# Designs tried in a protein design run: designed miniproteins, single chains, continued (4). Part 61

Each design is a single chain, and the fold is of that chain. pLDDT is the mean over its residues in the fold that is shown.

## One batch from the design tools (miniprotein)

Design m14110
Fold by ESMFold2-Fast:
Structure m14110 (fold): chain A 88 residues (1-88)
Amino acid sequence: MAKVVASKLSNKIDTILKSTEKISPYEDFMLRYLRESLKTEQGITELSKVLNTETLQSSFVSFRSLGISKNHAKLLASTLVQEVKKNT
C-alpha cells in the first residue's frame, strides 16, 4: 500500500471518528488502531497483509473481518479500492 493511499484511508477513518454517530467501544478501538497503524511504515506493511484491495467486495469482507460495522466497512472499502486504482 502506497503512503498516499494510507494517508487517504487514515483521513476517512478520522472523519468517521469525528462524526456524532454512536459507535460501539470495540469498533471505536479498532478504527483508532487502524488510523494510527496507517501513519507508520510498519503498520502499513502489516495492514497490507490483512486488507484486500483487489475488489470492492473482497476489501469490504477484509474490513468486516476486523470488526468494522457494515456501513463503515463499505465506506472504507470504497475509499481504499478507489485510492489504490488512482495510484496504480
Scores: mean pLDDT 81

Design m14111
Fold by ESMFold2-Fast:
Structure m14111 (fold): chain A 64 residues (1-64)
Amino acid sequence: SAEAAERALAALATRGLLDRLSPEQGREVHELLVAGDVEGAARLISEASGAPAEEIRRLLLEAM
């Protein structure tokens, strides 16, 4: 849902992870989270930030 995606994005922002994304990557992450594709979002953020995908996935699921 959009509300769940907003909570996930807020958690990413708090960890400084959104600042490591381009505006285009940030929009793609938002679209993936709205669609419920947490694994896709975590992979993209991991590739952009260098943080482990599993840690990001856990953060997203806990925030949503």
Scores: mean pLDDT 84

Design m14112
Fold by ESMFold2-Fast:
Structure m14112 (fold): chain A 98 residues (1-98)
Amino acid sequence: SLADLLDQAERAFDEKRYDETLALLREIRALMARETPSDEEVARYLALLKRMWDELQAVKDQSLAAAMFLLQLLRHLPDTPEVKELRDAAQSIVDSAI
């Protein structure tokens, strides 16, 4: 279920298993595209994306890849101020690399 994947992704992140966290986030995004998530599930997903974004940004050579990844993960979320802020931050990095 979506809730089970969120629990797994949050645990993987807490254990610093970032590759597993990214794989789980992609799976969660695919489920959110096919199923209607609850507001709580969207909030959990967005909070985890933000924390993962902060970790990826700490690695200088990964900033462009992290920005492109974040933009893909934001595609199925409603346009809230938090989603717009993350999208604008990621887009600024992509635009700066061109």
Scores: mean pLDDT 77

Design m14113
Fold by ESMFold2-Fast:
Structure m14113 (fold): chain A 96 residues (1-96)
Amino acid sequence: MKLKPPSELTKEQKKNLVLQATFEVINYFREKNDKEGIELAYEAGKRILEAIENDDPNVDELVAKAIELLRLVQTYKENNTYNPEEVKKLLEEIIA
């Protein structure tokens, strides 16, 4: 998939990408009944969406982390693996 860098995305495209990434990450944790992971994914998604709405100078970095989360979850699904620690680490970095 040819992915544009975050700086080339419109505000609406950034929001849609973050919503998709948040949904995929929540479903990843929901399948394993990981309540902590679901709560972290929700808070991380909320933080990035707020940054987009407020034109936060870190928006492009936060959107890039959302893209990385989406890629990790997709890779784990392809490999039929569950590695919550790596995903949670990225979510915690977004929230911090």
Scores: mean pLDDT 80

Design m14114
Fold by ESMFold2-Fast:
Structure m14114 (fold): chain A 86 residues (1-86)
Amino acid sequence: MATVTLTITFDNLSRDQVRQRAQQLAQQLLTIPGVLSASYRVLNDTQGQVTIQTRDLSSAQRAGQQGQQYALTLPGVQSVTASVSP
């Protein structure tokens, strides 16, 4: 089991808009093979965090890369950082 944490910075969105974007990302991540769960939390008015549990480290690396790429396509996303832990 491995965990991926995506931290997303949004351009001047409301807390509700940040929550909606983070939730949309979490739902998209669940479609990736090897992803077991995805949960989100709002950090502040411009930042959200998605925590992803995966079956193995290779799935975590795939989920982190695809999740980061997908998040960057969302309206109002400025940057995404990904970290992977075993």
Scores: mean pLDDT 81

Design m14115
Fold by ESMFold2-Fast:
Structure m14115 (fold): chain A 72 residues (1-72)
Amino acid sequence: MLEERRRRAEREAPRLREKALSLGFTDAQAQQMVDDYRRLEERRDEIAEKAATSEDDIERSMALMALSSMRI
């Protein structure tokens, strides 16, 4: 669910920060990566909401494509 994904992003952020630090990034760089991740997850939530609630097949397909292209 959308709300669950947003909560998971908040829960996972500290782990992402620790992983970045373990890879040799600075505190500032790690924090920026966490912030970028949160922004992307919020954007994913918005797009996923369109995919779930839109009755327009084209909008739904575009939303699903956008979600796929954000996997990195």
Scores: mean pLDDT 67

Design m14116
Fold by ESMFold2-Fast:
Structure m14116 (fold): chain A 71 residues (1-71)
Amino acid sequence: SLLEQLQAVAERLGVPLEAVLYAVGLVLTDPDAPLEEIAEEVAKRFGLSREKALAVVRAARALVDAHLAAS
């Protein structure tokens, strides 16, 4: 399931699942937003480094795109 994939991303990157879910929500709400802008919001909210937040946002974007393409 998508949730299991999001949990796997959170575990792999060492971040809270809530950070991955928040990134997914931002990607879905504004698909035209730069990933760096979304990453800055995730970093501020969850106290993550910019590098780690970018990894979270890239993974979230990839999962969203894969899920939408399968629909």
Scores: mean pLDDT 83

Design m14117
Fold by ESMFold2-Fast:
Structure m14117 (fold): chain A 86 residues (1-86)
Amino acid sequence: SEVEKLKKELLEAVGKLQEKLKKFAEEILKDKELLELLEKFDELVKEAGQSTDPEYIKKVIEWIKRLLKAKSVEELKELLEEILKE
């Protein structure tokens, strides 16, 4: 039940992130390093979607919430670099 609820929260968080990334799409497409960071992050999101570990799913949701606070492409990149070091 907890895992099921967390996976719904994960899907909602992913949807919000996708909407935010669309707003930055032109700048993201120009930055190869940022695209590589986003690809690595997408792998972690897919892993969380397949996980039965509630703590890991919560961690990935928290990472998405941090990314949603980014006000610029530069801030998004910095947050992704920090998250991927954890």
Scores: mean pLDDT 87

Design m14118
Fold by ESMFold2-Fast:
Structure m14118 (fold): chain A 60 residues (1-60)
Amino acid sequence: MSVVEELAAAMAILNEARSRSPEPTEEDLRAAAEALRARGVPVSELALRFALGIAYAEKL
């Protein structure tokens, strides 16, 4: 399995989450950023969107 395939899946999950719950909360953003930092991943817009997509999928 490729990183590109996993990223595409996360983006699809984020789009689904946006249709059902259109606005992320500040707590969701903070949790996603903290998870990225804990893994040693640089916090960027793309990485944050990836983490948010996964977190939203877990809530749905």
Scores: mean pLDDT 63

Design m14119
Fold by ESMFold2-Fast:
Order: sequence, then C-alpha cells, then structure tokens
Structure m14119 (fold): chain A 93 residues (1-93)
Amino acid sequence: MKEREEVLRLTAAKLRVIGALLSFELNEITIDEVIEEIRLAIEEGVTKEEIAKILLGFGIINEEEAEKIIEAPSDEELLELVREALEKYKKKK
C-alpha cells in the first residue's frame, strides 16, 4: 500500500513541476511560483537528479548547470541555482 502511494505522490510532484515549467514557458506564472513547485517536489522526495533531468529536458539548463544542481550541498542552494538558471533562460527567451 505505502509503495503505491509513494509512487503516486512522486509522480504527481514531478508532473506539478512539469506543469509549472509549461506555465512559465507560456508566461502565465513567475519564477517564484516555479521555485515553490520544485521546493514542494523535493519535500515529497523527488531527487536532485530528477529535478536536473526535468530542467535539462526543457532546455532551461545545460549539462554543466545540471551537474551543479546535483552537487548542491543543500536544497536552498539547489533552489538558488534553479532561480539563476530560470532568470538566465527568461532573458535568452
């Protein structure tokens, strides 16, 4: 029972991050709203590697930025790196 619930929670959290990134691409939400969804996903147990993979898949970060996110010593430093990447991406877009 718990394993199924955990899989559903992790899948839902990842889908919320993907949804937030799509809304961000459409200029419908702020960087702060994207960061909040990523924070909530980490709280649900989504790994740094999965977050980096999602961001890399969207073209928001490159391989070097993905490595920095994975190696971030704290969740707050990870969120700061993601914020910087989103700001850079928005300016380039």
Scores: mean pLDDT 84

Design m14120
Fold by ESMFold2-Fast:
Structure m14120 (fold): chain A 68 residues (1-68)
Amino acid sequence: SPVEKLKELTDRVVDGLVAGGEYDLAISALNEMKDYFKSTEKDEDKLKEFEEWVDEQIKKIEKRKAES
């Protein structure tokens, strides 16, 4: 699905940033993707799925940053 492909691409970018210690940039990129998807997607179920996934990724990065 388009949502799964977007998650895969986002994961690749975020993984690279997190590996480099760029936690704030990774969180910023996730928030920008969420805002972009919210502006373009009209299906409420797909929007909710993607937003919930992004929020989970942000929480994981915030935890990683706190442990650094």
Scores: mean pLDDT 81

Design m14121
Fold by ESMFold2-Fast:
Structure m14121 (fold): chain A 104 residues (1-104)
Amino acid sequence: MKEELERLKEELERIKEEIKKAEEEEKLRELLERVAEILVELERLLERAETEEELELIKESAELVIESGKIVLEKSEDLELQLEAIGLILRAIGLLFEIELKLK
């Protein structure tokens, strides 16, 4: 669990940096699709999370999803991609609320 969560967080950090450097809509879409896949995995892992350390890693990863979505929203001129970014931001915010409810 913890090792999987750490790997997903590291991947999200790399994707965020790639999103910042991306100049083409196609590349932004590809990167956002990978962010969406990781978010699904984080949602699944949250159901199995039992420790404060695991919850904190999911929280940090959800924050990276929000940051990545915000950068895509700012850089993209494609309305469909902007709407997908908004959707991911909202889902990640929902995940943060679920984490807060699980914390004491």
Scores: mean pLDDT 86

Design m14122
Fold by ESMFold2-Fast:
Structure m14122 (fold): chain A 59 residues (1-59)
Amino acid sequence: GGAAAASGAGSGGGGREGARAAAQMHNDKLGPKASAEAAERAGGPLAGKNARLAGQTGG
């Protein structure tokens, strides 16, 4: 089910939470070393922008 899921607002109306959550997952996946970078993305001040970069590159 793609249409229903896409319309459901999983990514959120702002899109920031979704991107930040993705960055947080990457932090855990990559390991403790990457925690510093992911922490900065999820830190808050630039979380939205940093998370966007992570989502854009898909890594």
Scores: mean pLDDT 51

Design m14123
Fold by ESMFold2-Fast:
Structure m14123 (fold): chain A 91 residues (1-91)
Amino acid sequence: MEEEFLSLDVDEQIEYLKELMLKEKIEAGVIFETDDKVYVVLRQRYEDGKPVVEVFVGPPEEAAEYLLELSKTSENSESLKKLAEYLKSLS
């Protein structure tokens, strides 16, 4: 990730992830504010050509569990599982 992205505040990083959801068609992104506070940004749908997102906030272990639960019903289950495994590795 570019150093420019890491210099943004959390709200600006969420907007950057929304831009990637439009350009790269990503389904999810993770923002690290601190070692114990992580934001999971999930694309719920597209509405009027713009991504509609849901944000989970918590420690990496809880964020990983949130992603694992979503992976059970998501079309992108494998990507969500890999993100969850990455977050668990940081615990």
Scores: mean pLDDT 74

Design m14124
Fold by ESMFold2-Fast:
Structure m14124 (fold): chain A 104 residues (1-104)
Amino acid sequence: MSILEKRVQAIVDELLALLDRHGASPAVRDRARAIGDKALDVVRNMENMSPKELEERLQEINEEALEVAEAVRREHPDAYDEVRALLSRLLGYVLMVVTIRKME
């Protein structure tokens, strides 16, 4: 596993642990896991993805992350700031990968 994969996996693990500690619904946890899986897929397969496919994956992950953040804001407002910070870090790594690949 690359350093980048390890960093993304650590953020995903921290996000899921945070949601579990706050008693988030199975639906919210499953959506967060799906976002994490999509982000890891981008990091693992970036060399095999076109710039257009990477942009489409980034947009999809961003939209799903906003939906999860909104659900957390409603159900667990006390966890919202930490969840938002972790999702922002996750999106930042995906954006970095997309940006680097478009420059090559």
Scores: mean pLDDT 86

Design m14125
Fold by ESMFold2-Fast:
Structure m14125 (fold): chain A 96 residues (1-96)
Amino acid sequence: MLTKEEYEAVADAIVEFAKKNLDKLSPEQQKEVEEWLKRYEEAKTAAERFNAAYEIGLVISKDPELRKELEKYLREKIDNPLARLMVLTGLRNPIK
């Protein structure tokens, strides 16, 4: 099981990428990301923050080029290989 700090590191990395690349998203994707950013800021637990950030990652991953950039960013920012793998596989094949 991931620690609270590991969940927060993954969530922060996804949110940081989204904020830096918001202008590269379509207007519909920008709106979806902004709504999930509000959920992220309002989240009361690390799990709720992680879930909001993960949904942001899914919106970004609808664009194959941005998905590749996000995957590269996460590989550079997240040292835990299992945390990285969990997020990356979910972004490619959402099975919720």
Scores: mean pLDDT 75

Design m14126
Fold by ESMFold2-Fast:
Structure m14126 (fold): chain A 65 residues (1-65)
Amino acid sequence: SPTRLLSLQQSGGVITGSAIVSSVEDAQNLARQYLGCASPKVSQLASGSGMAYCGNKFLYFELAN
């Protein structure tokens, strides 16, 4: 699977990460695992990219082609 976490950073109580994922569901699962988001929300930013997030925790993702 091309799904992998690329980075995770914490600054001032905000957690941001980046990942390559095969699906939006994989991005939500990474947000559950690494950000501790029980019910991550998703916003599409562009074709093939988005954010999975909860509170002050954000996982930017790109879909693998």
Scores: mean pLDDT 84

Design m14127
Fold by ESMFold2-Fast:
Structure m14127 (fold): chain A 70 residues (1-70)
Amino acid sequence: SASDAALAAAVRGQGEAGIRAAVEAGDREALEKSLEGLRKGYATLREAGHDRAAAEAERQIERVEAVLAE
């Protein structure tokens, strides 16, 4: 839906900017908090049936997990 597409775009834009800033700062705590927030957001989006936005949240989770694994 148009609403789901808009939510997906918001998740992508905000997630990319926030993750990039935290990586540049070396702020592991900020990355861990982002991961917690993204996991909760993913569950909420999935429960609401926003599949496109949920898929975008999942991609952001994978990105944060990869950075934290380094």
Scores: mean pLDDT 80

Design m14128
Fold by ESMFold2-Fast:
Structure m14128 (fold): chain A 97 residues (1-97)
Amino acid sequence: MNILLSIGLALRGIGLLLDAERLIKEGKYLEAAEKVLEAVELARELLELGEKKLAKRIAKRALELAEEVLKKSKDEEAIEKAKEAIKEAEEVLKEAE
């Protein structure tokens, strides 16, 4: 496995999740949901690289933040993106064992 690529993807995913948490606190739910979706895509890439543990950690946190957006937002677009992020994160978690 390319360890430098895996570290780079993991750090980017963590950064996106930290940005999403901040955006949720600011009430910016659409932007938060977009950051969470990007983080889930990076978790999928990590899973394809065989980095199951890193993919699982990122997907689990993304799931938690997407569920928070779903509970707090009244923006239909943010809700739709949060539901997509939940579905994709659950698929990553299932495949990561």
Scores: mean pLDDT 88

Design m14129
Fold by ESMFold2-Fast:
Structure m14129 (fold): chain A 95 residues (1-95)
Amino acid sequence: LGEELRQAILLAGEIAAQEIRKDPSAAEEVMEGFVRAVEEFVELGRRHPEVFPAIREGVEQALRLIVEAAKEVGEEVEKIAREAARRSLEILDRA
């Protein structure tokens, strides 16, 4: 289950990166959605602590993919992605 969850989170990150490349004007909306998803993943990890390492790893890998995609798009989108990454990591640290 943990590995499957990590892969699902990574896929969510790939989809977010793809949507940002497709429509940079949607970056804030896409990133807000991703941050909300991270809150749900953390809540799942609190109920099932055994999958929390997979959630952490998946989110960290997804954020790296998203930030790299945002860098390719432009500085404003990169700022949005980095701020969302900071918020997501703070959510993980509060878990």
Scores: mean pLDDT 87

Design m14130
Fold by ESMFold2-Fast:
Structure m14130 (fold): chain A 68 residues (1-68)
Amino acid sequence: SMAELEELARRGRELALEAGMSEEEAQKVYDLLLQGRGDQAAALLAHGGASDEQMAELSRFIRELLSR
């Protein structure tokens, strides 16, 4: 649903900011996730300095949403 995509997008944006990315970069992560472009969002997060643990948490959240 759109609400689940918005929740994922917000979590991705929050993660980007925690990783030290700019507001503009964090917004791009949000937009990519909202569009279902998870691979592109993950690449941007990794380039921006997101840790393996942060990336694993996001992946767990995606799996939890898909099992609802």
Scores: mean pLDDT 79

Design m14131
Fold by ESMFold2-Fast:
Structure m14131 (fold): chain A 85 residues (1-85)
Amino acid sequence: SREEILEEFKEELIELLLQRGVPREDAEELAEKTAELLEQIFNQNDLAQVVQQLEQALQELKERNAPELVIREMQLVLDTAKRLA
């Protein structure tokens, strides 16, 4: 289930990055590295604290009127973090 969650996350993040104009090779590398970082964070840290930090980051992006695709990328990270918790 964890492997399935991370694979779904990578596929969805690649799609969002492509929509933002990131080249496919770079999108695939960024998605892989982000998934690896999420897995490492959940193996080493308090999951509740990680979720709280991601919620704060998402709120700050919304308050400064970040582009919709950037907000969607952060939302995807947060939703995935909550599923892994």
Scores: mean pLDDT 81

Design m14132
Fold by ESMFold2-Fast:
Structure m14132 (fold): chain A 87 residues (1-87)
Amino acid sequence: APSPVELFERYAARLLEMAAEELSPEDLARLTALVNELLGRLRSGEASLEEILAEVRARRDQAPASLRPGLAMLERAIQEVLEWQRA
C-alpha cells in the first residue's frame, strides 16, 4: 500500500495539473512552492498531515481571492489522504 507521503505526492501532482488550468502563472508558482515546502516537511518528519492541514487552512484565510481555489483544492487533497490513513 502507498504511504501517506506517497499518496499526498500523487494527490498534489494531480492538484497542480488542475490548478494550472485555473490559476495565473504567479498564483500557480506560489501554490507549487507551498506544496513543495509541505512535502519537504512531511518527508523529513517535521510536520504531520494534521499540522499541514491546519497550516493550509490558516494560509487560505489570509490569501488573496485568486489563490483561494488552489488552496481549497490542496486542503481537500490533504483531507482525502487523512481519510485513507484512518480507514
Scores: mean pLDDT 82

Design m14133
Fold by ESMFold2-Fast:
Structure m14133 (fold): chain A 55 residues (1-55)
Amino acid sequence: MEELEKLRKEYEEKRQKAADDGIAQGKTVQQIIDEFNKIDEEYRKKIEELRAKKK
């Protein structure tokens, strides 16, 4: 569970950074959403991997 909480914190930080950097760089809302979807997919993959390894 500790690893899961750390993973969630990193996920939240990545999303926050993607939003802040995207806005600062003048990216469209759609581009930022696409980046969020990418981060969400990576996060889900990492959770599944942790569950598979730590049965």
Scores: mean pLDDT 78

Design m14134
Fold by ESMFold2-Fast:
Structure m14134 (fold): chain A 83 residues (1-83)
Amino acid sequence: SLLDEINQAADKIVASLKAKQKAGEISEAEMRRLIDLVIRVFHRGYLTQDKDIVQGLKDVAADAERGAPASKIREQLEAIYRS
């Protein structure tokens, strides 16, 4: 389902952010802020069922899995949230 796709994408982004924090690439505070942003984007996608938000989260998850830096992940999530 659409909700399963959003859940899977969000879980992948969160897992990537936790791995980056463990590797010392980002602070614990920055990890928490980015996870909060993922949750906000997820809730917006869930409530609106907006296909562009769903696709955006899937694109961010794919970039995160390919090792995109946390700054890029943040920029992409903020762009989705502002749309």
Scores: mean pLDDT 87

Design m14135
Fold by ESMFold2-Fast:
Structure m14135 (fold): chain A 100 residues (1-100)
Amino acid sequence: MQEELDKLLKEVEENAKKVEDPSLSKEEIEKNAIKLADAATEAMKKNPDASPEVYEKLLRYLGIASQKIEKVGGSREVLIKVASGAMAAAGGLIKKRISS
């Protein structure tokens, strides 16, 4: 993996952990979800040939963040951003899995 991809994946993982932290306020959860979505989108955009494992990992974290934002009554804008990222990751994964 490229150094830039590894750095972006680390940002995704760190922000995903913060989104799941029950001690955080709604505002803090939204802030970390935005950072997660931005890092995930950048990782996919810069690394279109990334392995299926990378897309599975991004989909998992974005899916968890989407559910958490809905549960805390987060803003529509943040929810759309995270959900759009998850759909992009799912599409990338499907494309990788059907390739011979």
Scores: mean pLDDT 79

Design m14136
Fold by ESMFold2-Fast:
Structure m14136 (fold): chain A 94 residues (1-94)
Amino acid sequence: MKKELEEKLLAILEEHKEEITPEILETLRDLALGFINEDAETIRRSATRLYELNPELLEKIDALAEEAGAKGISLSEFGEILLEAIDKFEEKES
């Protein structure tokens, strides 16, 4: 389950790799940290910023977060998995 989510998140990031700027990576990390801390204000700000930068990317991540929640994964756990996926994505692009 955790590995499947990480793979799906990585696939989403790889699909959009040509569109992912350092600013988008920072925004994704802020979103993940917002999820981990259950900080509604940080989540709204980072999600709004991501929507402005890449609405399709946000939509795919949000859909996957809802799917994960339906399967009993907390928003905090999803944020941790998202951070792991971001780190792995950066390692591949280095």
Scores: mean pLDDT 84

Design m14137
Fold by ESMFold2-Fast:
Structure m14137 (fold): chain A 108 residues (1-108)
Amino acid sequence: SLERGLRQAADALREIARITGSESLAASADLLLAAGESGDPELAKQAAVVAMNALLDAARRASPEAAEIARRGEERLRELQKQGASAEELVRLLRDTAREVGRALRRA
């Protein structure tokens, strides 16, 4: 479900925000939860884009490996947006990218 995906993405982003100290990333996680409570898929899409950009910024400051993972995730997100992908697809990509970034940061 979209709401479940948003919660999973927010959890992954909060973990990275704690590791990196990124206030922007912590705020974007809260935005994802608010979008989930609204039930509006367009707000969920907007929140996913904001969160991916915050993830990319945090990853670039933290490690080269994490930065490359986040860069590829952001590139894929842009491609999905151009193809008219659903909120569920964008949120899933964000969740999976955030989880991979988290794994890279824990290895460093």
Scores: mean pLDDT 90

Design m14138
Fold by ESMFold2-Fast:
Structure m14138 (fold): chain A 68 residues (1-68)
Amino acid sequence: MLSRQQLLQLFDNLYSRLYPYMTPEEREEVDRLRKQMLDPSASEEQLRSTYNEFLRLASRVLERLVRS
């Protein structure tokens, strides 16, 4: 099971790498998700939910890059 700190590190690593390749709409969405990930009051369950939503966005961006 991934810890809170590990989830945050995985999020930031992928976020930083993909952000330059995102559309303005995707950047707005990911910036909102990042704020949720950085919320110190968020539970581990909430962080996992936010991370899973981010993975859906990241998969969409990666799929577009591979098809270029």
Scores: mean pLDDT 82

Design m14139
Fold by ESMFold2-Fast:
Structure m14139 (fold): chain A 57 residues (1-57)
Amino acid sequence: MSIEEKIKKAKEDLEHTRKVLEEAEANGDVTSVLAARHEIEQLEKELKKLEEEYKKN
């Protein structure tokens, strides 16, 4: 898998998880909100690392 493919996948996963977060917030599901926020933070951190690696090459 290329770095470009990894970046695209991470962006898609972020979009999906942000939608999950919005639905959890609308439903008042605190546990799901916390889980989604944590996953978003991890995905954003990974995406930043992937983009920096892509720029370095």
Scores: mean pLDDT 83

Design m14140
Fold by ESMFold2-Fast:
Structure m14140 (fold): chain A 102 residues (1-102)
Amino acid sequence: LPELMKINEAAAKIASTDPEKAEEILKLGVETLDYARKLIRLAKQMEELGLKDFAEEVRKKAFKMIEDTIKAAENGDVQKLKEIYDEAKKWVEEAEKRLREA
């Protein structure tokens, strides 16, 4: 996947000067992309259950998270990656709750 390749390249660039930061970028980047992909899958399930407006919101948020994660990784912005990761986790929890209540 092109997104995973960009995260790996970003981590590799930093690894020679700051291996600890590179490892954190790789871990947070990969995990955040996994959450974003899960949100896309959950959005599809919501749409199938008639929750079209919320599904569209979740889908748009997921794509923005992918873009923001790649940009933060390329910039070596670990703090931004942590913020996106926490936000992605919360969105997955809310989406799963909404889907169970439907």
Scores: mean pLDDT 86

Design m14141
Fold by ESMFold2-Fast:
Structure m14141 (fold): chain A 90 residues (1-90)
Amino acid sequence: SSDEAARSAVTSVRHVFPDVSDDDLDRLYDEIREAIDRSKSNDDAAQRASDLVRDFLRRHRPDLSQGHIDLLSQSVRQQVLLTLQRQAAA
């Protein structure tokens, strides 16, 4: 489900950055879920989720290196893709 994929993405952000507010994470969750629901494919959904996490980190963590942002965004992309692929196979 889009709920499970979005939750996985937000959980990854919370785990790495526990100081991010729950309100900001809830907004990120809603944005990712909606993007997944509007996506044309699993790859499109995973890319949109990754892009939203990248933009979120740039706004809320300007102290982070581009390398750290890219690593977490790519991790989120892979987690969302795998979650959606498992659901499609079931």
Scores: mean pLDDT 83

Design m14142
Fold by ESMFold2-Fast:
Structure m14142 (fold): chain A 85 residues (1-85)
Amino acid sequence: SLIDEAKKLVDQIAKETDEDERRRLLQKLLDLMDELSVEEVKEIVDYAKEKGVPKDDLSLLENYYYAKLNNDTGLLDVIRRTASG
């Protein structure tokens, strides 16, 4: 399941101490979330909160959810670029 793969990436992000590797995992998660529905993205964001994803990464995921909810393609592009460095 694509949702199960996204949750596994969240688990990895929450435990990752290397900033560059965490950013790479975050990019992979955003790519998967692009294929998910708005409701499924909400589930992943709520799971990330529960698993203790760092505040900055969690804020990026929350902003991604709102951008997707509002069909804000400009904000989605900005979020992807921010995750890329």
Scores: mean pLDDT 85

Design m14143
Fold by ESMFold2-Fast:
Structure m14143 (fold): chain A 77 residues (1-77)
Amino acid sequence: MAQEIVQRYQELSKTLSGPAALAVLSALGLLEDGVPVEKAIEIAYNTAYVLSRFHGYSDKEAEEMAKEAKEEVERYA
């Protein structure tokens, strides 16, 4: 399991921004804990948005990173 988590993080970090990659990784953990896919997608979107805004990205940039996180989690659904 630990090696699988590290592999997922490395794969995500290659294609996604930091906020989006962290949001997706967290959402995948929620899916493993039995959280419904729709809720995990919602949490990934909101998490990526909040993290991006906290790090000084604009509303538009944060929305784009949030959409990237949402689309990536949808691929695992």
Scores: mean pLDDT 78

